# Designed miniproteins, single chains, continued (3), part 37

Each design is a single chain, and the fold is of that chain. pLDDT is the mean over its residues in the fold that is shown.

## One batch from the design tools (miniprotein)

Design m9265
Fold by ESMFold2-Fast:
Structure m9265 (fold): chain A 114 residues (1-114)
Amino acid sequence: GMREELVEAARELIRAAEEGDADAAERAARRVKELVEQTNDREALREAARLMEEAYRVALKNGDARGAYAAAEAQLTALEKILSLEENPSLEELIELGIAALRLGVAALMVKKE
């Protein structure tokens, strides 16, 4: 189902980050973003956001700025979707969104240096 497809796409992004394959990471991130737009499953979205954070860390460790950017953008998209489904977002959720936005900014600066 949609939840399984979203988690699979997120794991594909981790694999691409582990391999240093920036093109594969960008394709997987695009698929994650497409699936995020199609789901209201908050548990699937939270799982995807957590996997995207892991992909970001792996990409950074491997020096893959493009992969880090792709992962950070996909994580931010998933977190924005979660907040769009909440009537009253918690302070903790707003802080997490802010941190994800900062990660994206850092990755963008790293890409610019290449």
Scores: mean pLDDT 87

Design m9266
Fold by ESMFold2-Fast:
Structure m9266 (fold): chain A 88 residues (1-88)
Amino acid sequence: MDEKEFDIEVAQALAIIAATVGLNAAKKRGDEEMAKLFEEARDASLDPQKAPEVLREAATRLKSLPNYDEEAVRLFENAAKTVEEALK
């Protein structure tokens, strides 16, 4: 079994889950800016090379928005770390 390939797949799945959870939360709040940010993060999570940077950028942008979701920020930061470590 290719351990690195498995770790990358798991990291991608976690990133997609985090973005999807955030997207659903943003939709419930009617926050179109957050919803778009989560959609972009989800799409970028399909590319493991881009995922860490986009997820960290998404977390940073969420912190700058009014009424940001702290749980979503933590999910994106954790997903970015997981993907970065899997790529090493």
Scores: mean pLDDT 70

Design m9267
Fold by ESMFold2-Fast:
Structure m9267 (fold): chain A 94 residues (1-94)
Amino acid sequence: SLLDEIEAQLNAMINMLRTFHPDRPEEVAEVEALLREFLEALKRSNLSDEEKRQYLQEVSRLVEEIMRALAAGDEAAYRAALARLRALIEQVKA
C-alpha cells in the first residue's frame, strides 16, 4: 500500500541519520520521533494519495536539510529545519 511505501521511505531516512550521524544520538532520536509522528498523522488523516505523496516529498527535503545542517555543525539551520518539520506535521493533523 502507499502507507507501507511511505513507512519504508521514512525507515530508510532514519537509517541514514543513524549511519551518517552516530555522534549526534539525541538529534537523531528527535528527528526519528518526528518522522514516526508524521507517519501516524498520515494514517489518521483523510488526505488523498497525491497529498500524502506531496507531504512525503516535503519531509524528504527537510530531512536532507537536517542532514546537511548536522554535517556542517550548523545548530541554527538544524533547529530551523526541525521547526519546519514540526509545523508540517501539525499541518497534516489539521
Scores: mean pLDDT 90

Design m9268
Fold by ESMFold2-Fast:
Structure m9268 (fold): chain A 114 residues (1-114)
Amino acid sequence: APTVTISGGGTVPVGGTVELDVTVSGEGVYGVGVAAVRPGDTSPAGLAGGGTAADVAGGETVKVPVQVSGAPGTYDAYAAAAKGSTPGGSAFGGLARAAGGRATADGHTTLTVV
């Protein structure tokens, strides 16, 4: 499985967009998704924001725009990758599961929504 890392974060207004750095390891081309959830929340219904990127080569770092729609507060952003996938579909759905603690992604970054 590829290793996925995410970094960046910071303060973002409700309805705003923040760019997060996502790196995918492994061979081939990947679709990437990012989901922001409340700390410790395992529910896809707890998503406060998300973003996607396409055609990410293994070893590449991409800036993923994450749009935030949640209430003000602290959120954890997680990244997931799917080999040969276009963004938006299964890659983003898989990331919602990764944010639920079934991740193949390394760690998370923190967003503060104001």
Scores: mean pLDDT 67

Design m9269
Fold by ESMFold2-Fast:
Structure m9269 (fold): chain A 60 residues (1-60)
Amino acid sequence: SREELKKLTEEMLEVAKEGSDRVAKAIQDGAPQEEIQKIRDETSEEIFELQLKAHEVAKK
């Protein structure tokens, strides 16, 4: 379970980094604010799902 928690934490960090890179590229490409916000929302939702998985793994 600790090894699985470490993997989930590493995945959360990777998702956050990829999300940040996607936002930076969208800004550089002149994407509309709505598209940039969608990228942020998708990234936050993915991190939230990983946090829920980490909570369930920690529970056992």
Scores: mean pLDDT 83

Design m9270
Fold by ESMFold2-Fast:
Structure m9270 (fold): chain A 89 residues (1-89)
Amino acid sequence: PMEVKLSVEQDEATGKLTVVAEVTGPVRMVDITAKLHETGISLTVGSAKGERVEFEALPSVQRAKKVEFIVTAVGESGEVATASTVFTR
């Protein structure tokens, strides 16, 4: 069974956010989006094929006080796994 784990890392020196997704099984595609809670605007963070993918958050996401990150992973057989996490500054 495919599992996905989503985490947000903040760089100590710069305060920049990096979004990390980890998938335990064979994966076709991993998509990460950010939803800004204050405006309801959704932004694409990134898309890649891999069991571990990392993306630096866009400047609009870096400025947000509260943001929900959502990951959708699609397996080679079309299996879908999702996870979300909320980051608050």
Scores: mean pLDDT 80

Design m9271
Fold by ESMFold2-Fast:
Structure m9271 (fold): chain A 71 residues (1-71)
Amino acid sequence: MVEEVKKLLEEGIAEAEAELARDPSNETAALYLEITTKLLEKIKDAKSKEEVEEAIKEAEEELEKIVRERA
């Protein structure tokens, strides 16, 4: 599970980087990249499955908050 989550995050980061390479002014892609990069680092530092799950939940809440505040 943890390794699969890391792989999905790495793929998401690569896709966001590709979007930013195409359009450097894409703020949504930039925010997504920042959040997913931070989440990947938290997962790498996590000592338990519960810490991984909490990091994922926290990142999801940050994404929802940013989308709401920018609307």
Scores: mean pLDDT 75

Design m9272
Fold by ESMFold2-Fast:
Structure m9272 (fold): chain A 91 residues (1-91)
Amino acid sequence: MEEAIELVKETLKAIDAGDYDRAVENLERLERILQELAEKHPDDTRLRIAAARVGYLAETLRTGSPQVREKAAEELKKFAPEIIKLLEELK
């Protein structure tokens, strides 16, 4: 759980530094953790939704134009507090 929260924080730092490759790596690791948590908590649809959204943002940051990447970064910054709160509730 702590690892997943740290990945969210490190992803935000990578985005602020313009290091989209590192942000993508961290988001792909986070997606895997969220998928495993969703399998353990099948009644919590928020985990499955979070995993799908993280995967979408990772793909957008990997393949998008600079403008599309900026928009994805804004969406991730808005979504990050919700992911952290969800992960803290599962401790």
Scores: mean pLDDT 83

Design m9273
Fold by ESMFold2-Fast:
Structure m9273 (fold): chain A 96 residues (1-96)
Amino acid sequence: MDLTVTLVGSTGDSGTVTASTNGGGGSATSSLGGRVAASVTPDGTAVGGAIVMPASLPRPTSLDLYVDGVLVGRGGAGGVGEGSGKGLATASGDVP
């Protein structure tokens, strides 16, 4: 199961946080720089994840949540993106 979150700025600034899960927890990396932390823990058909937005972003960033390459949810800074594919996947943005 592949969980991909795309962070999009209001002026076309964008980055990708990718977390892959295959029978266990996952990890994520960001192309936006700064501090990004994300964890994904699958439990059968249930998964969870949280993404902390970099503190240096000057404005809110939107989130697009993909599960197995399919767009399933959207959110904004401080918002939540939810979706399901082979389970429930959740991603949230939070500015420190």
Scores: mean pLDDT 40

Design m9274
Fold by ESMFold2-Fast:
Structure m9274 (fold): chain A 60 residues (1-60)
Amino acid sequence: MRLRLTVEQAKKSLDLLIKEAEKHPESTIALLEFMRREHADDPELQALIDEALEKIKKMK
């Protein structure tokens, strides 16, 4: 249940999405919420997505 390379790749992708959210916050939030629902069985990935969502919402 632990794919270290996947978590590292997810973190890099989320960092890029947080940067893009400065220009397109609403569409980026919608994408992250969709990803969170699709990965409901992966608590580690959901936690990373939740952290990214919190950072983006704080930027608004």
Scores: mean pLDDT 73

Design m9275
Fold by ESMFold2-Fast:
Structure m9275 (fold): chain A 86 residues (1-86)
Amino acid sequence: SYMELADEAARLRSSDPDLADELTRKLLEAKAYEALEHLVEQVAKELLAQAEANAPSEEKLKEIREKAERELKEVREMLERLKEED
């Protein structure tokens, strides 16, 4: 399923980025927007977890979270526009 491909792409991002990119491309070509939204959320979650482990302060963590939330919203809005085309 496309959801399984999205999960695999998210898992492979750090160990095999080339394969992760190929799986992401397959999702884009298939117009699997729900799976792409899931992939973006999983990647954002992992990046935030990494930031929490390495952030020098609570204030810096808050800035990173707010920026990530803003960017995630923009990506979701972009995917919704693409869905409208289908």
Scores: mean pLDDT 77

Design m9276
Fold by ESMFold2-Fast:
Structure m9276 (fold): chain A 80 residues (1-80)
Amino acid sequence: MRRVLRIEVEYKGVKSTVIVREGPEDVERGAAKVRAVMESALAAGGEEWEIAAPLEGARAGAEEFLKEHSEEAKVKIEEL
């Protein structure tokens, strides 16, 4: 069964959503990929993104993003 993570990024009241489906990449590459998409979502605002990455990588990438943007962005992670 494929697991799915929903990552919501809120910046200045604008929410963007990143849907991560379990993918074949290693955790480190997955983390970098998810983080890059979240940074793109922060810049674009209000859009939805769908990507494939390991869910452990997705969580790690989201945590790294939150560390850098904790003053400007809010992140919510939900497993579906």
Scores: mean pLDDT 75

Design m9277
Fold by ESMFold2-Fast:
Structure m9277 (fold): chain A 100 residues (1-100)
Amino acid sequence: MKKSIEELLKEVEKLLEEFAKAKTKEEALEKLKKIEELLGEAHENLSNEELIEFLEKVIEKIEETLEKLKADPSVSQEHIELMELLLEIIKDYLKKLKEI
């Protein structure tokens, strides 16, 4: 399905907000899986240049969400670790795309 970078980014932002509000590990993992699905849709529908732009913006949004999660004492360390893992995966993917 073809979606614009702006539409994909808005969906990622909503899923990150839902992840931050997740009350259980299972709910948090479900939101992360949906983010991974959106990354797959972006890979399928975007050019390499567009995909790089999209991933850079996603990284910024994840970093913003991590700062909010770290500032909230009600958020479990496990939620923070899952978000940090996602951030590393996306950064590695972006690095590989930029190597050529």
Scores: mean pLDDT 78

Design m9278
Fold by ESMFold2-Fast:
Structure m9278 (fold): chain A 82 residues (1-82)
Amino acid sequence: SKTKIIILIGMHVLAASGELFVAERQNFPEDVIKKLREYVEKMREIYKEILENDFSIKELEEKYEEIRKIVLEMIELVKKAS
């Protein structure tokens, strides 16, 4: 359902925001924190677009895949920084 995909996207945005907070508190390198902030902001923009528009299930699945790709890039960035 559309609702399930929207909830899953929102949960990813929340989790990414929380991980950014932890990285800032753990004094990760400033360049890494800056890049993580850019990724979180992109995820928030996608989520806002989803909430402001009536997307089809296919379009929401494409947005979810975009969110998942951003999360994987964030994970790789954190792994290389630790």
Scores: mean pLDDT 86

Design m9279
Fold by ESMFold2-Fast:
Structure m9279 (fold): chain A 94 residues (1-94)
Amino acid sequence: SMEDEVKRFVTLLLEHVDAGDLAGARALIEEFLAWARAHASREELREAIEDLEGFIKTLEEEAAKEKDPKRKANLEAAVAMVRELRAELEREVA
């Protein structure tokens, strides 16, 4: 299901961010976008957009609270990457 795919994506993305593996995080985003374009209906894409909006908010709140400069920078990079993903999905449903 779309909910299960988004949950899997979020879990793996956070693992890459925590490891400082921004290249892996970017690859995961590209894989999710390719999967969604190939398999998701328009309704499922809208569900993914809403779920990703919530995730972006959570990442922004965590970045704002983060005391470690390196982890803060990684979280801010993740926010930017997920915003780009959401924008691509919004273009797909427009």
Scores: mean pLDDT 84

Design m9280
Fold by ESMFold2-Fast:
Structure m9280 (fold): chain A 110 residues (1-110)
Amino acid sequence: MEEELRKELEELKKNGGTFEQWLSLYIRALNEGHLDIAREAFNLLLEKIKELIDQGKLMEADFQLGVAAVTLAVIKVYAEKQGNEEVLAFVDEMGDALAELDREIKEKKK
């Protein structure tokens, strides 16, 4: 399964991916315990949100950021119940990255 996820990651990096494809990939990678693939996929999802911010598409960027934040919140609840410290560290790292993008959106709305 790791080989399939890695192949999907590289294909999406090469040919481009939609927000939904990157979102799906990071969730599947986390569920299968592939934190490295999940981190790469989430970072590319963040890059897509950043592209929308840079294009002035603040409403679309805010919506996609909100969706990503909700998925992290759900994952955090499950990780806390399981005592999965590696997944909790991932959630904290990615949550901080989303908070930075949220600040940029708010700054550009001024």
Scores: mean pLDDT 84

Design m9281
Fold by ESMFold2-Fast:
Structure m9281 (fold): chain A 76 residues (1-76)
Amino acid sequence: EVKVIEEELVAPAKDAKELLEQAGQAAKTNAEGKYPGYEVTVEVVLSEEQQKLLEEGEKNPSLKVKATIRTTLKSK
């Protein structure tokens, strides 16, 4: 069976790239620990609007970006 877990992360646009990479890695590590025997896939999903906010973060560092960390668990 397949299970999907989605988490939202809000990060300052200027720091978002690093924070999203860290969140994705943490989600994978946590899922592998909690669900042994499942194949774990983690995706960081940004909408087109959120991607534009990431770029605008260079001009306005107070902007925040919202991303979805999607963890997919597939039984082996």
Scores: mean pLDDT 79

Design m9282
Fold by ESMFold2-Fast:
Structure m9282 (fold): chain A 79 residues (1-79)
Amino acid sequence: APIELSEEQVAELEARLEEAFPALAAAEGLTPEQAAKFRAWMRGELYGSDFTPEELAAFRRLYARAQALLRARAEELAA
């Protein structure tokens, strides 16, 4: 879903991903190189055509986990 993130929300998501990212990437079996490609994709520097089908599947799962972290944070702010 197209969620417009504020600059503050993007910064919080990036900080949270920096903290949690090594564990999340390892859980998906990603190499450090593949993890770097995922981060570039999240910054809009890469597109789906730049990935193998296997990488894209892993990146979609990792992105879903990142989005879940953002939603949990938004729910905390709403409570």
Scores: mean pLDDT 69

Design m9283
Fold by ESMFold2-Fast:
Structure m9283 (fold): chain A 60 residues (1-60)
Amino acid sequence: VKLTPEELKKILDPDGDGNIDEKTREALKEFAKRYGLPTDGVLDEELVKALKEAMKEINA
């Protein structure tokens, strides 16, 4: 399963505020659940890293 850059943007910035805040954390948890990943506090940090890297690769 592959993610599109548009989906990544929506997950990272659902409101389009451009600020990593509470909304972004909620979007990350939802993303983890969609992918069947364990929803835990640790996942937020690792998932953010993976999403940023994936988005950077796609944008490059």
Scores: mean pLDDT 56

Design m9284
Fold by ESMFold2-Fast:
Structure m9284 (fold): chain A 86 residues (1-86)
Amino acid sequence: MDAEAKKELEEKIEKIVKEYKPKAEAEKDREKVQKMIAEAYLKTAEIIKELADTPESQLIAEALEAVANGDYEKKAQLIDELEALR
């Protein structure tokens, strides 16, 4: 990944975090908080897939989608694959 694409990716992720973090912290309903976190993770995964074309970025995006869908088994498998790329 080139430095310009990495910077754009970081800026777009930061924008999502800044939008969703205050809303999630202010919300009392756990179910609504979970939906907001899931939406933030799905948006982050979409941006990663759009701007990054590396095996590591693909696994990170898929792990975020797995968490958003409540698929913690798939998330664990993807994290193991990411660790293997170290």
Scores: mean pLDDT 76

Design m9285
Fold by ESMFold2-Fast:
Structure m9285 (fold): chain A 82 residues (1-82)
Amino acid sequence: MDLSPEEARRLAREVREAARELAERAKAEPEKAAEYITAAYLLGVAADIEAESSPDPEAARELREAAEEAYRLAREAAEAVS
């Protein structure tokens, strides 16, 4: 995707916020936890893909950090609902 640096930074913020919400929903609804955890991981994957194609090093860093946070939140949620 051809995201501008501003769009890339917005995506990084949205990924962090959505991943946090999904992790909390997984804890609140254990029967659907796998779906929410999977969605959080997929948000991280999307952020990593955009980071690799980003021409702005700072935007790319923010996207990679958002991906790492999404992966961490998904893992923590998975452990919490086990």
Scores: mean pLDDT 83

Design m9286
Fold by ESMFold2-Fast:
Structure m9286 (fold): chain A 98 residues (1-98)
Amino acid sequence: SKEEVKRKILEFVENVTKAAFEKGNSAARQIGVQYIKEVEALMSKLNEKYTSFLVNELNNITDMIIRMYNASKIDKERSEQLREEIERGVERLLKLID
């Protein structure tokens, strides 16, 4: 269902962020790949046309989360800006799935 895809995207953001801050870049990438494959499998059953777009956007969000984590060590303002950009990106994706 669309609600299952949305829930999985929210879990993706939470768990990739936790992995980055607790275990670093490599762990964030690994968890990101795992969740993106699960979202891809769910979305392809609903609408194949959006699947490639969604996968690309989730990969971009993984990159933004890693950049946010790395920025948090040296530039708190830049890290906060990236956090807000991630939140807006996620909200747009959830709205598109509706």
Scores: mean pLDDT 86

Design m9287
Fold by ESMFold2-Fast:
Parts: sequence; structure tokens; C-alpha cells
Structure m9287 (fold): chain A 59 residues (1-59)
Amino acid sequence: GNAVADYLASLPAERRAPVFAAALRTAKAWGNEDAVEALEAAARELGDPGVLAVLEELA
């Protein structure tokens, strides 16, 4: 299982995309490629439409 996907799934649906967006922007700002890759994998595993839309926007 993916711990990041599991955490996002535990949030109310309306909070998943904002939390994911903040995490992804932070990882990219720090140049943390491993964190970006892990967040992208979590988004795809979760399959939440809002989270996937953020991934496409910020890719």
C-alpha cells in the first residue's frame, strides 16, 4: 500500500486536492525529485479526480 495515498483517502474529499497541491508545490520548490515521484505515484494509486487534475496542472 501507498501511505501517502492512504493518508489522502482518510481526508474529506474536498480537502484531498488542496492538501496534495500544497505538498506537490513544496516538493517541486525544494527540488525534491524523490518526493515529487512519490506524490505522483500516490495520486495515480488514489485515483481521486480532483487530485489527478492537480497532478496534470502541476506536472
Scores: mean pLDDT 84

Design m9288
Fold by ESMFold2-Fast:
Structure m9288 (fold): chain A 70 residues (1-70)
Amino acid sequence: MSPLEKAYEIIKETNDLVSKNDEKLTSEQKKKIKELWDEWLDVYYDPSKSDEEILEKTKEVAEKIKKIIE
């Protein structure tokens, strides 16, 4: 499995987790999650970034989102 395929699986799992908990999340938690996805998008749209760097940022963002939900 490529680094980008792994990143997409992590994104899907993280988005599924957010969706399942959406009604329990505060406005502040939703804002923090949006800011974390915006950080990921900055890396994803940066043409200087490798697939491996995108995967590492995906793992970082997903871990932070999970901590917000817990």
Scores: mean pLDDT 84

Design m9289
Fold by ESMFold2-Fast:
Structure m9289 (fold): chain A 65 residues (1-65)
Amino acid sequence: DLWKKIEELIKEALKKKDKPVEEVQKIVEERVELIDEMNIDTDEEVEELHKFEDELAEKYEKEEK
């Protein structure tokens, strides 16, 4: 499930927000490859992906307390 892989990358990025830029950049590159593999081509799909990522970031930020 490609959406689950995106979720895992977002979790890793949030955990590494204070880590070296090199580690964060590697996660960003993996995310770009996954998005390409998922064939997200429409504006609606891109907006849905951004909403999904934002909701995950808010959720995991809240759980870290």
Scores: mean pLDDT 67

Design m9290
Fold by ESMFold2-Fast:
Structure m9290 (fold): chain A 81 residues (1-81)
Amino acid sequence: NKKENLLFIRKKLEENGEDEVYVRAMGIYKKLERDPSMTLEEIKKELENPSEETLKLALEYAKENNNEYVIEKVKEMLEKL
């Protein structure tokens, strides 16, 4: 259910400000634009254990929005992988 999945991720973006959960939610949001067939269970798993692909998508999204603070956070998270 694409609408429920987008609402879930949007809520995570709103609730978590610019912390690590916010970064993961941004990556998943961009991933859903590419593959809208992702299930809510898959989204929850990506939030708990983000893939390198999800973090790279978060980085691109942060760059598109010129959000320097989030760009720095994503780079830190990528270095930890």
Scores: mean pLDDT 74

Design m9291
Fold by ESMFold2-Fast:
Structure m9291 (fold): chain A 80 residues (1-80)
Amino acid sequence: METQQKFLEIGELLMKMEKTTDPAEKEALVREIIALIESIKDPEAAVSAGITVESAAKKLGLPQSLIDEIRALVEKKRAA
């Protein structure tokens, strides 16, 4: 149940990121999404969420540095 609530919050943040053109606001939204993924207790669910966010970030043309941060988080969750 808690995991589903976090997925909904991530979805809302992704929608805000799609509407935002300001790079600083996009970075803040990505960092909030990263914090939510880190807070997911189920490693498989966290990895799935991270992969989804990485794909969305690439489609939205986010800086490679932010994409690398998302990928590093996914790899960390896979290793746990």
Scores: mean pLDDT 79

Design m9292
Fold by ESMFold2-Fast:
Structure m9292 (fold): chain A 82 residues (1-82)
Amino acid sequence: SLVEATADALFAGYLALQQGDEEAARAHWERALALAAQLSEEELRRARILAAERYADWLEAQGRLEEAAEARAGVAAARAEL
């Protein structure tokens, strides 16, 4: 789905930033913006939540528990806006 594709692009952007690849992060976020233009405001919020959840799960898998907890707090705040 377009929501899932947008979430994937956002997640890829987050990962690129974590790797210090600012160029790749920008490219992924430009793609996410192009996809997001086709979404409703509600669908965009869902895509952001999905991306943030995947990022938090990835941080946990890396043993980065404090950062994962902060990312999950952001997910909770975003869900309140749905």
Scores: mean pLDDT 81

Design m9293
Fold by ESMFold2-Fast:
Structure m9293 (fold): chain A 75 residues (1-75)
Amino acid sequence: EFKKIEVEVVDENGNRSKATLPLKFAPGDKVDVYYNGEHLFSVYDFSITNVGEKYKDLIGQRVVNNEFVEVGIKK
């Protein structure tokens, strides 16, 4: 379904951490996601926002158990 890609996640306080897509986000999460220094997408309160133009057709999402949104890069 999704490619495994290492990304950098930046929280609302500017803290940076490494993670691997796909990632599950809960309601209330607010983060920016970067790949190789380029902005991929943002998540705000269960919604994907501000998708980078280069990646807009590659970002996929699905709701998991009605509790999380899982976001990744399509294969």
Scores: mean pLDDT 76

Design m9294
Fold by ESMFold2-Fast:
Structure m9294 (fold): chain A 78 residues (1-78)
Amino acid sequence: SAMREALVAEAVRLAREIGRLLGASEEETQAIIDAIRAGDAERVERLLLRLILRAGKVSPETAALTRRLGELLHQLQA
């Protein structure tokens, strides 16, 4: 559906932005995007957690974007 496509596009955009803020490689960012497109929220969460733990310190802005991505993933699974 057009709504699902829009939610996926927004989730992909957030993943790219979070990846840039956390210093992710293109390969790491692409793995997150592939997991989003596959509807594998658990894999997205594992990949994001790895980046967050590697960064050690996360800004409030990055935390807010990560929370928003989680909300979109929940909507995509409904």
Scores: mean pLDDT 87

Design m9295
Fold by ESMFold2-Fast:
Structure m9295 (fold): chain A 80 residues (1-80)
Amino acid sequence: SEKDRKEMLILARLIAVEGEAFVLERRRDLLTPEQQAQLDEVRRLAKEARKYLKDGDLEKAEELVNRAIELAQQISQNLQ
């Protein structure tokens, strides 16, 4: 169904940002304390997104995934 396709797309984006967070965690010693706190927030947002996705709240799950992606990108950009 269309809902199932939307759930799959949100899940794919969630898995992608979890992967980015995993890569950043391996480089944690290169991050500033502020960037480490931002990485912890990425993980928190991803965890909350997964809960909303499980509950069928696709709008809230998508919002949280997008916020996690933006924050992960900000960390990566600042590492230049």
Scores: mean pLDDT 88

Design m9296
Fold by ESMFold2-Fast:
Formats: structure tokens, C-alpha cells, sequence
Structure m9296 (fold): chain A 65 residues (1-65)
């Protein structure tokens, strides 16, 4: 699906090493993918990219707090 491609292209899976991937990273990727998927399925790729980035920023900000 387009949303899955956008999530992977934007580097939702930042760490390539299995040892670097933890549950928090997987949760962030899943939530960002869900946000982007809705817009990508609607055919608005720009909105999908924006939703993915905004969701990732929110989740990363939560991790910092």
C-alpha cells in the first residue's frame, strides 16, 4: 500500500540493526503508519507525508517528556 511505502521511505525504521530496534520504536512506526495510511488511501500523498512527520514528531516529543 502507498502508506506502507511512505512510512518505509521516510525512515520509520531508523535503526537497521535488530539490537537497536526496541518496542518504543516499533510503536512509533506503527502509529505514524496509521496516520499516513488514512491520507494515502484517500489519495492525498502530501497530506499523508505531513501526517506521518507530525505523528513521528509527537511521539518523539512524548519520549523526551
Amino acid sequence: MMAEILVEKFGARLPLSIGEVDEKIRERNDRAEEAAKEYAEAGDLEAAEKAFEETMEELLEEERR
Scores: mean pLDDT 63

Design m9297
Fold by ESMFold2-Fast:
Structure m9297 (fold): chain A 63 residues (1-63)
Amino acid sequence: MSEEEAAENVKKAAEVAKENGHDVDKVLKMMALTLHSRGMDEAAEFAMSLMSEKTKEEVLKKL
């Protein structure tokens, strides 16, 4: 999977979560942590850019 494909997957997941009334920040947090663990730092950073500041701080504490 490329960084570009991962970033597109992040966008789609955020859109689906919003459409279904789910917590978008929780979805983005899980994706950012998973992408970082796989070495996809650019896609992980993109996911972090879409979440709230509070959720971003929570993600950074786990990296």
Scores: mean pLDDT 80

Design m9298
Fold by ESMFold2-Fast:
Structure m9298 (fold): chain A 71 residues (1-71)
Amino acid sequence: MSLKDRIEEAFKKRGVKRVSVAEAVDILRELGYHISQAALSKAIRDAGIKTIDGKLTVEDLIKAVEYILNQ
């Protein structure tokens, strides 16, 4: 199963379309990614991801994780 499929399933299971950075960290931990809130926030900024009301879509979170994994 792709990273996208696993993140989409986590969002669907939670009944949400967008998550806070803190909730995204919890989702990533459940998927086996040990990324801190500070590291995720830095990746969002450095990757040029535009959040709405400080919240991430599935696509935003995928971009942030891919950015971190390619460092």
Scores: mean pLDDT 83

Design m9299
Fold by ESMFold2-Fast:
Structure m9299 (fold): chain A 94 residues (1-94)
Amino acid sequence: GVTLEIEKLRNEAIKAAENGDFDTAKKLMQELGDLADERPDIRGLLMYHMNEVAKSIADVAKKYKKNGDTDLAQKGIDVLESIGFKKLAAKVKA
């Protein structure tokens, strides 16, 4: 069903973020956003899963920052800002 397809996209995006592949995580997040625009009937469900992916990107970026990997941390911050999660990006910077 649609729920399982959305969960699969979310899980793939989270796995990409955990591997430091923020470009793939951004691409999959954009696919979830496109689905939210096409399917207003399930937009709330899509936004929930997009928030879970954004949180994963933020957590991984914080881990890179803590380990001194400032360039990788900045890539995660830039992705969050580019997809509209500016408040979450600001929390990573702090």
Scores: mean pLDDT 85

